Designed miniproteins, single chains, continued (3). Designs and how they scored, part 20

Each design is a single chain, and the fold is of that chain. pLDDT is the mean over its residues in the fold that is shown.

## One batch from the design tools (miniprotein)

Design m8667
Fold by ESMFold2-Fast:
Structure m8667 (fold): chain A 66 residues (1-66)
Amino acid sequence: MLDQARRLGYSVAMSQYQRALDQGLSRQQALQRALQGVQNFASRIRDPDLRQAFLRGGRDAVQQLQ
């Protein structure tokens, strides 16, 4: 369960980043879109452990992209 949440957070961040780049946004703007997407999705997660795992996945993706 936590592994799935972490992978989902990573995937959301990566998808938002790639979509932003495809739209012609800068790397910096794409990173902001990835962070916003992760935060927006995380706000819908009621379980605090799943939310933390999801946010960690998103942070891992953003760190890898920098």
Scores: mean pLDDT 84

Design m8668
Fold by ESMFold2-Fast:
Structure m8668 (fold): chain A 59 residues (1-59)
Amino acid sequence: DLDALVQRGIDEIVRLAGTDPDAAASQVGPSSAPTVRELAERGDLEGLRRLLEEQAARE
């Protein structure tokens, strides 16, 4: 199920963001990596999850 794979990916990136913002940023495309790192460094994990869900919905 594609939706399940996408949700698992988002959950993993958000988990990584709590401990390693650079590792979380490396899991996304280069256009999204700076924003993912910024949100992770701020501790805005809710904003990060929303960003990733929005990007997944566009693809």
Scores: mean pLDDT 77

Design m8669
Fold by ESMFold2-Fast:
Structure m8669 (fold): chain A 86 residues (1-86)
Amino acid sequence: DEEVERLMREAIELASKVSDELKAEMERIADLILNAESVEQIVAAALRAIGLQLDIERSDLTEEQKEIALEGADLALKAAMLALKN
């Protein structure tokens, strides 16, 4: 689905504005969604996105960086949920 790909591209772009580590995790989540061979891989991506939201909130990032990172994690969760509907 082109919409799932668009959401993940936007999520990766937002993560890249915060840190290389967040970009790498977002790229891992994107791989689990976009190259999914099973529903279990998409569920794993959704759980990783939820875990990432929690990690961001608990992090030492600035409030501005947290807002950007949480926006990216939210887009990743939306992408996983959309992929599960297909």
Scores: mean pLDDT 87

Design m8670
Fold by ESMFold2-Fast:
Structure m8670 (fold): chain A 74 residues (1-74)
Amino acid sequence: SEAAAEAAAALAALDKAARDLVEMARRLPDEVIASITSDPELAALLLRMRGLSDEEALALAKEALRAAAAEVAA
């Protein structure tokens, strides 16, 4: 069904975005993350993910992205 195809595409996009966010958290120096003054919630999320395992960081990233999507949809 169209709805199932759209849901699958949305889940794939969420997974990719979450993986990209975790990679960003792992690659950026603390000073660079701390300098993101335009989005302090993003900076805090990236710093939090650095203290977690890859699985925990990915789960946190997915939850944060879902929460942001739900806020936009409201």
Scores: mean pLDDT 76

Design m8671
Fold by ESMFold2-Fast:
Structure m8671 (fold): chain A 100 residues (1-100)
Amino acid sequence: SKKEEILKVLEEAVKKIIAILEKEGLDGLARSIREEFEIVKEEMEKIEDIEKLAKVAIGFMEYLRLLAESLREQGLISEESAEEIIKVAEEAIKRIKEIL
């Protein structure tokens, strides 16, 4: 189903972003994002409207993209790690839009 495909894209993107944050030594932030994602996932599982589901998924990816930009600006992660997170989020957003 389109719902299962969107959830899978989101889960794969979140796992990649968490792994990048853990490599940067931001274990507390990585744990916090994992916990936030579980809440978002529970809310998404209740959504029957596929367009609304996609908007929630895209919104979460945009949140993580902005977080990576903020962390880079603050010097808390490398430019390479921030660019990798941004690319993962943008690719996930693109894939979700293509599923619709």
Scores: mean pLDDT 90

Design m8672
Fold by ESMFold2-Fast:
Structure m8672 (fold): chain A 92 residues (1-92)
Amino acid sequence: MMAEARRRAEEEAERRVEELRELMLRVGTPGVLDMSELPAEVQEELREVQGKITERGKKLENPTEEKGLAIFDEVLEEIREEVFREKLEELL
């Protein structure tokens, strides 16, 4: 039973991270998607992600685009782990 719950939790976490990545890129691209057009729940989730990126970025002495992308990936990995844990707890 644990193996099946774990697989489903991993699939949900990966799906959520991919959706969030695509949405962040669309909002970050001028003229593609206005954040205000999104549901309030989605706006709050994106603000949380942006906040995490900003807080990590404040610790960089020499921020570059490469370092910014690395922070974005680190934040998405943190969210993946959170979604995985929550979904696994839900299924168990």
Scores: mean pLDDT 75

Design m8673
Fold by ESMFold2-Fast:
Structure m8673 (fold): chain A 109 residues (1-109)
Amino acid sequence: SKIIEEIKKATDEAIEAVKNKDYEKLKKALDKIVEILKSTEDVEAILTGIEGLYRVIDTAYENKDIKAIELTKEALMEMLKHTEDKEVILKLIGEILRAIGYILDLELG
């Protein structure tokens, strides 16, 4: 799927931006992922994008980068506003809670 390929490319760009602490590039990559996910009703493509966003959060957590986690959490929250699919909603809520847990761990550790 061309959509899945575009999601994977934008996810890789977001991960590299986190590693480089390039928040401008991270925001652009996250915005691109969100725009792609909003443009499709393909649940498999949407779930692939959400999994990609979680990989971005994991990379940010490994780098102890609260700002990168927060920016990626904002992308997940934006997706939550634009979906009525129960499976997608549950996945988004789970990933948002994971991001919050990572932020708290880094702030308290």
Scores: mean pLDDT 88

Design m8674
Fold by ESMFold2-Fast:
Structure m8674 (fold): chain A 65 residues (1-65)
Amino acid sequence: SIEQALAEGLARMAASVYGVEVKFEEKDGKLVFYVTARTEEEKETAELIKKLAENTGSEAVVTYE
């Protein structure tokens, strides 16, 4: 959907600016965001990306290293 495409673009931009790793996968017509966070600042960014994904009908998986 347009909302999912916008969410993907915003997540990629946030990852580029704040150094968080983000990957995307489509499963059964549903977009899944995979986010890896290593610092406290990256964890905050990952949680914002998770909320963005959930608000657009997508799933998010956050991994802390």
Scores: mean pLDDT 76

Design m8675
Fold by ESMFold2-Fast:
Structure m8675 (fold): chain A 83 residues (1-83)
Amino acid sequence: MSVDEGRTRVNDLVQRAAEALAAGDFAGAAELAEEAARLAVESGDPEVQRETALALEGLADAARAAGDDEAAERIREAARLAG
């Protein structure tokens, strides 16, 4: 995978995770966040990994604010994996 292709796929997954949270699909959001983290690690690019970790930390905070502690913890673990 090219760096640009990998970054685009990670960004798409992060956006879809945010949309899932907004729709109340906390399990789907956590699954998308976990996939984004895996692709960021597979990219081997420290910048993609850092940007993904920061985005997922924001999503974990949003999930916790929305009242889903399980999804928040899963997304937070995904953020740790990414960065």
Scores: mean pLDDT 85

Design m8676
Fold by ESMFold2-Fast:
Structure m8676 (fold): chain A 74 residues (1-74)
Amino acid sequence: SPEDVVAAARERMEALLAENEARLSPEQLAQMRQAIEDAVATLEALAKSSSAASVQAVADWMLRELERWLAEQA
């Protein structure tokens, strides 16, 4: 379901945060936590009116953007 896609996306984003938590500053951690909450809120809104495939495409894009941001913090 679209809701299952949102839950899986949150889990993956939180796993990325946990994996990188030790190397990020408190300010970077706060920024990433806010980005995850904003991303999940957007995906939850989309899930109300969109197919699981459409929500997955947006979730995949958001995950790639978080991964790019993390690479820039290295």
Scores: mean pLDDT 86

Design m8677
Fold by ESMFold2-Fast:
Structure m8677 (fold): chain A 60 residues (1-60)
Amino acid sequence: SPAVDLALDTFASSKFRPPNEEAWRARLELFEALKSVTTRNPRDDPVVRAAAERYGELAA
């Protein structure tokens, strides 16, 4: 999903804090989801994709 890819790229490259607390919490949830996937492409994991979509929506 382009939205998931964008959210993950923003997570990886962004040095800026999200504008609100909910987006910050969603970013932390995405970080924890990414830590659970070590041997496969994390962008294809359903848990990572769901967390990335939530982060993308809240960071907009």
Scores: mean pLDDT 66

Design m8678
Fold by ESMFold2-Fast:
Structure m8678 (fold): chain A 91 residues (1-91)
Amino acid sequence: KKAIEYLKKAKEAVEKGDFDTALKYLNQAGEVTEDPEIRREITVLQTALALSKAGIELLRDMLNRPDEAERALEETKKGFLENIDKIIEKL
C-alpha cells in the first residue's frame, strides 16, 4: 500500500529530526489513503507535528530557549512515533 510506504518514510524522517520531510510524507499518505477514518488520523498527526515544529522554532530562534526547544523536540518525536505506529497497524 502506498499509504504505508509514505507513513514509514514520515516515521524515518521524524527519527532523524527532519520534520519538514515528515510533513511532506504525511501529506502524501493522506492523499493516497482511501479510508476516511485513517485519513482523519493522518491529518490530526500532520497538524500536531506542524504546530509542534512551529513551537520548537519559536523557543529556539525567537525566545532563545534551546533547552526547552530540545525537550519539546524529544516529546514531539515520542508522541509522533507512538501515533504513527498505531495508524500503520490499522492499514
Scores: mean pLDDT 84

Design m8679
Fold by ESMFold2-Fast:
Structure m8679 (fold): chain A 93 residues (1-93)
Amino acid sequence: SAADELLQEFLKYFNSKTDEEIDEEFERLMKENPELQERYDRVKARLKERFGGKLSDEEIDRLARELVIFAYKHGLTDEQLDALLDALAEALS
């Protein structure tokens, strides 16, 4: 249920965001927090593993950016982010 609550909050947060708003926020976040590059690379790799045949590279990159932004804003641990990614994978499958 905790992962399901995070998924609902994640979807609600990005439902009204434009691609341009997400890109601007992501670029700002990464510039101020360069250590997040490793997290972004890991999240993107996991999304490619789960969705590479179902989502385009552009869609995967968008989801990876959204997940990194959301995790940072909510102070999620790697374990919580992994649980959110698993819940998202089930919802999008």
Scores: mean pLDDT 83

Design m8680
Fold by ESMFold2-Fast:
Structure m8680 (fold): chain A 65 residues (1-65)
Amino acid sequence: SAALEAQAEALIAKGSKAWMEKKYDEALEYFTKARALYLSLGDKDRAKALEGQIKQIEDKIKAEE
């Protein structure tokens, strides 16, 4: 669905903005939602790329606590 792909792209943009603003919990939420949409679309490659970004955000949150 083009609508779901556009929604996933919008979530990635919001997540990237949150990451740049050091709002890591918000970035994690947005990237996690985007990954779920790509999985529902069968786009395994984009979902795997987002898993890597999610892990990096999780590590950053843990390091700053």
Scores: mean pLDDT 86

Design m8681
Fold by ESMFold2-Fast:
Structure m8681 (fold): chain A 63 residues (1-63)
Amino acid sequence: SRERAEAAIREAEALLAAATGLSPAQRAKLQRGIDTAREYLAAGDYAAALTLAEQVIREIREA
């Protein structure tokens, strides 16, 4: 759903903003993931937006 995708993107943004110890390259890659998820959201592809946002969240937590 749109609301779930928006919530996941917001969570990914908050986690990335709070993350420490990421290299500039890692941060740039994760930010591109968030940007792409927002593009899917704008296009109405809520499933793709949610999936990508959840992947970014997992990558941040594993770093």
Scores: mean pLDDT 87

Design m8682
Fold by ESMFold2-Fast:
Structure m8682 (fold): chain A 72 residues (1-72)
Amino acid sequence: SELRERVEEEERWVEEMLEKMKTASPREQAILETVIGIRLAGMEFEARLAGDEETLKRVEEFTKRVMAEIKA
């Protein structure tokens, strides 16, 4: 679906940002964490608005994994 393709593109962007965080300063890491959080919340909101339970569950699991990685 169109929503699924957009979520997959956002997931790729988040993965790229997580990679950039490895060489970023503490201040840059904090900014990237904030931006990632905002975009993850946006994906969840869009999935909820669409009533797409499968995509919503995917976004929730992805968010959980990303937040665990940032705090590792």
Scores: mean pLDDT 86

Design m8683
Fold by ESMFold2-Fast:
Structure m8683 (fold): chain A 82 residues (1-82)
Amino acid sequence: SAEEVLREAEERLREIAERELEKGADPKLLEALKQSALFLLEQLIELVGAERARALFEEIFERHESLEDIVTALQQEVVQAL
């Protein structure tokens, strides 16, 4: 379901944000990037469905360790789905 995909993504985004915060990243920037990633994932779910969106975000999270890169990759997937 959409709620399950968003919950799983939020947990993983939080873990990445916590790791980046420990390395000295700006907390306000991390919060903005986390919110952007969740918004983009919601748009992706609407465009391609929850199952496809889940597969795409799992691949993105496997390939990227920074919130900035994850936001960029999700934005590219949303543009491709339009």
Scores: mean pLDDT 87

Design m8684
Fold by ESMFold2-Fast:
Structure m8684 (fold): chain A 74 residues (1-74)
Amino acid sequence: SKEDILKEVKNLMRIVGLRTEVDLLLRQGRISEEEAAALLAKLDEALALLKAGKIDEASALIDEVRAQIEALRA
């Protein structure tokens, strides 16, 4: 449906944004290489879920990554 296409595009944009944020935090020394690798691996999993048409599962994983990044900023 049109709504599913819009959700897929929105979640793709979220993955790109979060990946950029992880890279920035790593370059600033605010997270470890191990923490960055774990977050990027989850974003790769979210991308695979989107490609499989599992939009809701991908969205939930993206929300989890965002929450983990917010916790690491504290």
Scores: mean pLDDT 87

Design m8685
Fold by ESMFold2-Fast:
Structure m8685 (fold): chain A 67 residues (1-67)
Amino acid sequence: SLAVPEAPVVSREALDKAVEYFKNGDEEKAEQVLDEAFRERGIEVTPEQRKALLENAKAVAEDEKAK
């Protein structure tokens, strides 16, 4: 199975906050929360990894909004 060995790269609290912002349509705030979490951990995240995390959080938010 495809999996990231060190995922999540950010804390679950940061991911949960990003999901909540996406559920409310605040995509900019969701991105800011994740960017701040990366900065706090001093982790170099590739653009692809960042995009994947944002897409995952957005998909979870859309699923939760639908049902």
Scores: mean pLDDT 71

Design m8686
Fold by ESMFold2-Fast:
Structure m8686 (fold): chain A 97 residues (1-97)
Amino acid sequence: SEALRLVEEARRLLEEALKLTTNPKAQEYIKKALESLDDAIRAYRNGDLQSAIQHLVTAYYYAERALELTTNPKAQKLIEEAIKLILEAIDLLQREL
């Protein structure tokens, strides 16, 4: 699935951003975004597209909160790219409904 590929790529980008992020609250939000992406992957594998979309929306929310608190320019770019992939995955899954 193209949507699953995008979600896995977003996970890798957020993991890299986490390594560069020093703000503790931003780290918490990145971790919550990662947990939501894992929940989305699990829901997708179970055939629950509606739940997968909801978990991706939750991941988007947390990634946006992390971006607001992140000051490292490389981490900001990684989070911005992850957000773009999450939004693309949401769009693709909505078309599968």
Scores: mean pLDDT 92

Design m8687
Fold by ESMFold2-Fast:
Structure m8687 (fold): chain A 97 residues (1-97)
Amino acid sequence: DEETARLVAAKLAEVEAEKGPRHKELIAMALSLLVRRNPDMSLEEILAKIDELAKLSDEELVELIEKLVEEDPTLTEEQKENAKKVIDMVVNNEPPP
């Protein structure tokens, strides 16, 4: 778990260096939602998913995140609204509350 988190963080840091902090945060959000839907994802699958997501534009990532949030049956309506608010903050380069 700690090694997985470290390798994921390192991969996301590479994305931040190449694409900027907004792109990295959007990828991190999409990845978090995807892992929530498929908790059995291996480290190899997670790293491959980061590479796949890194190829998407900011706009495509926002659309994917909004779809994942809306389709997640484990999220309450309040949690979905909060997720949309966090997306807006990331898109506007605002710090988290």
Scores: mean pLDDT 77

Design m8688
Fold by ESMFold2-Fast:
Structure m8688 (fold): chain A 68 residues (1-68)
Amino acid sequence: SMEEEIREIVEEEAEKNGITDEKLIESLIQLALELARDLVETWGASEEEALEVVRRAVRQEMKRYLES
């Protein structure tokens, strides 16, 4: 499911960056799910298009967190 793929995207990016904060990871998963839902429901994006945007957004957010 899209929800399972989004969870995996966030968890893999967190592991890659050495982030183990479970609350931060769960918050990012929730934000990514909301983003994907908005893209599909409000903008008519396909599941594949929404997942591509989520991957980019998650990478950008992880980078922002690490630079802070």
Scores: mean pLDDT 84

Design m8689
Fold by ESMFold2-Fast:
Structure m8689 (fold): chain A 71 residues (1-71)
Amino acid sequence: SAALIREALERALREMEGKVEPEVLAALREAVAALAAGKEPAPEVVELLLANEEEVREFAEIARRHLEELK
């Protein structure tokens, strides 16, 4: 469900605080907000996230864990 996915992503963003550079965390927050609004993230946000692949992978793994806990 879209609501469960959104909650899992929001929890993953909170868990990433202090684990990644503030700029990367801000980019993840903007990407989540854009996708939740049915919009594509800004190109600058996409470029920054692609440059930080390891952090994006960690975020995705944390989000999946939270999604499973919410089911």
Scores: mean pLDDT 83

Design m8690
Fold by ESMFold2-Fast:
Structure m8690 (fold): chain A 71 residues (1-71)
Amino acid sequence: MIDPLELARAFADIALGLALNMLRQGKITPEEALAFARELVEKTGREFGLSDEEIQRLVDEVEARLRAAAA
């Protein structure tokens, strides 16, 4: 059995990987990468019934990693 939070985190990791790959190839701007990752994490978290606090934590983690990679 997979916890909804762990499933959402796995999905967020996939989204982050895709966004980082596109960002590194110059196919997407840092702002577009952040928007893409944020929207996907928020949507996925809500669909899996995560709390607002859990969603905020995942969004913050993904955004921090994207900003670090873009710098």
Scores: mean pLDDT 77

Design m8691
Fold by ESMFold2-Fast:
Structure m8691 (fold): chain A 104 residues (1-104)
Amino acid sequence: DDRRLMNEYLAGAAALASLYDKEIADLLEEALDPETRLAALEAAATKVAELVAKITGDDTKYTITVSPDDVAQRKMAEAIYEALENIDDKEKAAEALKRLLEVS
């Protein structure tokens, strides 16, 4: 179930984000609500991309969009989770950013 798996990734990502960035954590918690999900998920993904770019020395400005279907939203939640899980490893964080951009 893509929605169930998405909610599991979002909850885990929010917990990880709370260690680094409260605004990202708050957006990921907002994405758990179906009514706010798409906008909150896109905003969270954009801020995670900015955070990874800053850590890896990438000066690129990213804006992330996500398709409104459950599969695309689940893939985005997974990519956000992977980026935050690997935030202390520059090479793994950069690879997670590539995956986040691929699902955008």
Scores: mean pLDDT 83

Design m8692
Fold by ESMFold2-Fast:
Structure m8692 (fold): chain A 104 residues (1-104)
Amino acid sequence: SMEEINEEAEEMIEEGTKTLDELRKEFDQIVKEAKENGADMKEVNKLDMEFGAQEVGWSTNNLSVRKMVEKNTLSEQELEDYKEFSKNLIDKMNSIIEELKKLS
């Protein structure tokens, strides 16, 4: 039903936002450690830009999904696309964190 689709989308936005907040905190802590350990700041800054691009991508897609929920226009297929996008984005953020850990 539309109610179930909208509820699942809102829950995913809430859970995804929490996950991104946790990943941002981890990223910032590793940046601090890398800087204190004399890491190549050019490489650190490149990863910071790539991580920030994922956050922008999340915010943009989240705004789009929220508008569809508000208008009761979110389809089951669009919800599935959102799930795949969110998973791939989180996987990419984790990959960036792993690259950053190699510099610290």
Scores: mean pLDDT 89

Design m8693
Fold by ESMFold2-Fast:
Structure m8693 (fold): chain A 74 residues (1-74)
Amino acid sequence: SPLEAEAQALLDELQRLEGQLSPDDRAAFQARVDALLQAMVAAHPDTADTPEFSVEFLRRAVEIARAILAQQRA
């Protein structure tokens, strides 16, 4: 499905970006991603098990990883 393909592409990108993080940045990334997941589930509890929720979560996780990497290269 289109959503499964998008989720896989986002997951592949996220794994690529995570591989570029230092151990300290990885810990900061994990804390931010955990906070994001809690906030998204609290905001949309009835959709947490949907493919749409997974895609949106992965998009935002990719944005977090990119932001951390951008600060490292500044």
Scores: mean pLDDT 84

Design m8694
Fold by ESMFold2-Fast:
Structure m8694 (fold): chain A 81 residues (1-81)
Amino acid sequence: APPATGRLVEEDGVAAVELHGMGYGSGEDDVAQAVASALREGNPEASLEELEALARAWFARGEAPDSLRERVLAALRALVA
């Protein structure tokens, strides 16, 4: 299977993350890495706080368990540290 990837897209003036290559067997770490990478690549000059705010906006659009939310934030911190 192709590797899981994410990209930042803009819909109706709001940033959204589009995930590709995700299957029913994709773990939360794979989803978190794809989301974190998409947010960082779409916003290369953004601060960690700005990236975390974008991630929280993404969480608010869908049903994301707390474990996935924590993994996304941890992945963002690892990418910008």
Scores: mean pLDDT 65

Design m8695
Fold by ESMFold2-Fast:
Structure m8695 (fold): chain A 71 residues (1-71)
Amino acid sequence: SAAEEERLEKEFRELLEQALAYLRAGDFERAAELLSQAGVVASKLPKEKAEELKTELLMRVGDAMGEALAR
């Protein structure tokens, strides 16, 4: 349902934001655990939405890693 999809999208984004916070803090183990959980949540959504959210995850993680590696 649309309500279930909205709930899963919010859960995905909350997990992603928390993972990015840990990644910026240098806690890579916790970041990896949360990113794994976010990926599982995204996979529960319809294929097109799951692909969109997984792309968002990869781009945002890439940006955060790029910033960390530019130091």
Scores: mean pLDDT 85

Design m8696
Fold by ESMFold2-Fast:
Structure m8696 (fold): chain A 65 residues (1-65)
Amino acid sequence: MSKLSKEELEAIKLLREAGATETVERVGDTTIITLEAVIGDTKYTVTLHIRNGEIVDGEVKKEKA
């Protein structure tokens, strides 16, 4: 399983502050949150799997817009 670090959590906060688009899906006891933001010429995409209030999986991507 992928585990998010403190650095990845901070990146998520920064993306939200930058006006990221947030998509939330709920599947049973699991919440899937996808954050997307473009900062400069770079697109950031963060996908989080949250279960019972804890992040159980996640991915942070940097890609050119």
Scores: mean pLDDT 73

Design m8697
Fold by ESMFold2-Fast:
Structure m8697 (fold): chain A 85 residues (1-85)
Amino acid sequence: MPVSELELEAEVYWVAGAVYKVVGDKYLAKGDLEKAAEAYEKAAEYYERALELLREAGAPEEELRAVEEAAEEAREKAEEVKAQL
């Protein structure tokens, strides 16, 4: 069964979100709060795009919930880091 184009595109955005989350964690560890906040905002944006594509593809609610939680966590981290600026 071929993977749908929407599912493949969602996977690309999910991976991008995960990479930016790791980048944010690294900047936070270095004390670079401005770059950490920017990276977490990028992570949230990519996770939100992945969520939209997965919803369009009719992904199971369990998968949608996991991606939504990841997006919310990234947004919360960005706001928390910005509060320290």
Scores: mean pLDDT 85

Design m8698
Fold by ESMFold2-Fast:
Structure m8698 (fold): chain A 67 residues (1-67)
Amino acid sequence: GKKVLVIAAPSEELAKKLLEKLKKEEGIKFDEVVFASSREEAIKLAKELEEKEGLEAEVYDMRGKIY
């Protein structure tokens, strides 16, 4: 299915920097990217995207993969 990356960061600037790092260092490929302001919001959003939209979701923050 369609794969979504949810990035948890306290600002859009930090989220964009993390996305750039993940694409270059980890070779990660996703169909869509969404940003969330907190870890809890990001995990909730990922679960809703999986349950309601049928998407495959992964959550990352500055410490790595969290969901």
Scores: mean pLDDT 78

Design m8699
Fold by ESMFold2-Fast:
Structure m8699 (fold): chain A 87 residues (1-87)
Amino acid sequence: SNALKMLEEAVKLLKEGKIDEARRKISQALVELGYITPEGAEAFLKLSDEEQIEVLKRLSEIFKKNGDTEIAKLLEEAVKALEERLK
């Protein structure tokens, strides 16, 4: 899935400290997954760091419940990386 690859790239960018590039890649992945519109992606990027983390936490739980464990794991990794950078 293109979305899975985008999330893998986003997690890598977060670990490298490329936070803004990672956030854009996450928003693109969410559009590809059909969870948000392109306008919703722009709105996501305007959210506070805490609000972005809350959205990603909720999405990881939804994907986990649906059996999409790889997507859920990558979203959880993105959350952990963002929380670590916001200390």
Scores: mean pLDDT 83

Design m8700
Fold by ESMFold2-Fast:
Structure m8700 (fold): chain A 94 residues (1-94)
Amino acid sequence: MLKKLAEILGVSVSILSEAIKTSEEIAKKIDESVDSLLAGAHAAVGITKDTSKEEIKKKAEDAVKLYKDSNNDGARASGIRLREVADQVDAELK
């Protein structure tokens, strides 16, 4: 699953995994119920091998804030699309 999602997003599995993990850690720290896969996938978009850990953390913090509110239409629309893609990949693997 994670490898196919990374390929669809145009990022490496390691970058996607780090973005998801960082988003999960941030969500736990602020005690908010946030979909860390969704926030991490959003944060991973545009990350390259030259992106610093601090920049990855900032992108993850921004993504977690967008998705915790859940009333931000732009973030919600992007999140729904990423979730639809992940769900389609899961369905096709069965």
Scores: mean pLDDT 65

Design m8701
Fold by ESMFold2-Fast:
Parts: structure tokens; sequence; C-alpha cells
Structure m8701 (fold): chain A 87 residues (1-87)
């Protein structure tokens, strides 16, 4: 359970970082892209550790929509590609 809990906390941390970047008016496209990549890696680790895949994919979809709305098209594409690969 330690491995799953650590992966969950890393996923939550990556998600909070990603949302923070999207809400920062000074954030660059490169920062959003890096945060999206980190979020995808954390999501994959959490699913591998026994995290609920359906719930994780729903959150990644929401984050992709938020990224697109914020104008970070490349970050949104990274999340959408990861969702399709993990289905």
Amino acid sequence: MEEKREAELRFIGAALRFIGVLNDPNATEEEALQAAQDLVEAAKRYIEAGGDKETVLKWLQRYAELAEKAGFTKAAEVLRKAIEEMK
C-alpha cells in the first residue's frame, strides 16, 4: 500500500502543479507542456500501482479541457494522446 499511496500523492501533486501553471498569467507554453508531461507520468505510475484508471482518465480529460481553454494547445494534446494510449 505504501507504493500506491506514494504514487497517489505524486499524481495529486502533479495535478496541483498543472492547475497552478494554467492559472498563472505569466506561465509559458513550455512550462504548461512540461507540467502536462509530468502529470501523464504520475498518472501512469498511479494506475500501475493500483489507482482507479477510469477516475484518473476522467481527471486527465478535465485537465486537457482546462489547458485548451487557457490557450495551452500543446499541453492539451499531450494529455489527450495519453488518455487514448491508456484506454
Scores: mean pLDDT 86

Design m8702
Fold by ESMFold2-Fast:
Structure m8702 (fold): chain A 65 residues (1-65)
Amino acid sequence: MVEERARELLRSLGAPEEYLETAKRIVELALLASAAPSDDAAAPHRAEVNRLAREMIEDAGLDNK
């Protein structure tokens, strides 16, 4: 499952358990975007995924600041 793969990836990066729940939500939103009938319908889900991913990466200190 994509959810488990994301969890393992974050764990390998040393992410705390709270980021695993954020990763699960990102995967759920990505699946909603994939199931959307059009790109326009998927756009808000993809925007939320990008926002959550950026926020998580910045908080973890993995972004170039």
Scores: mean pLDDT 70

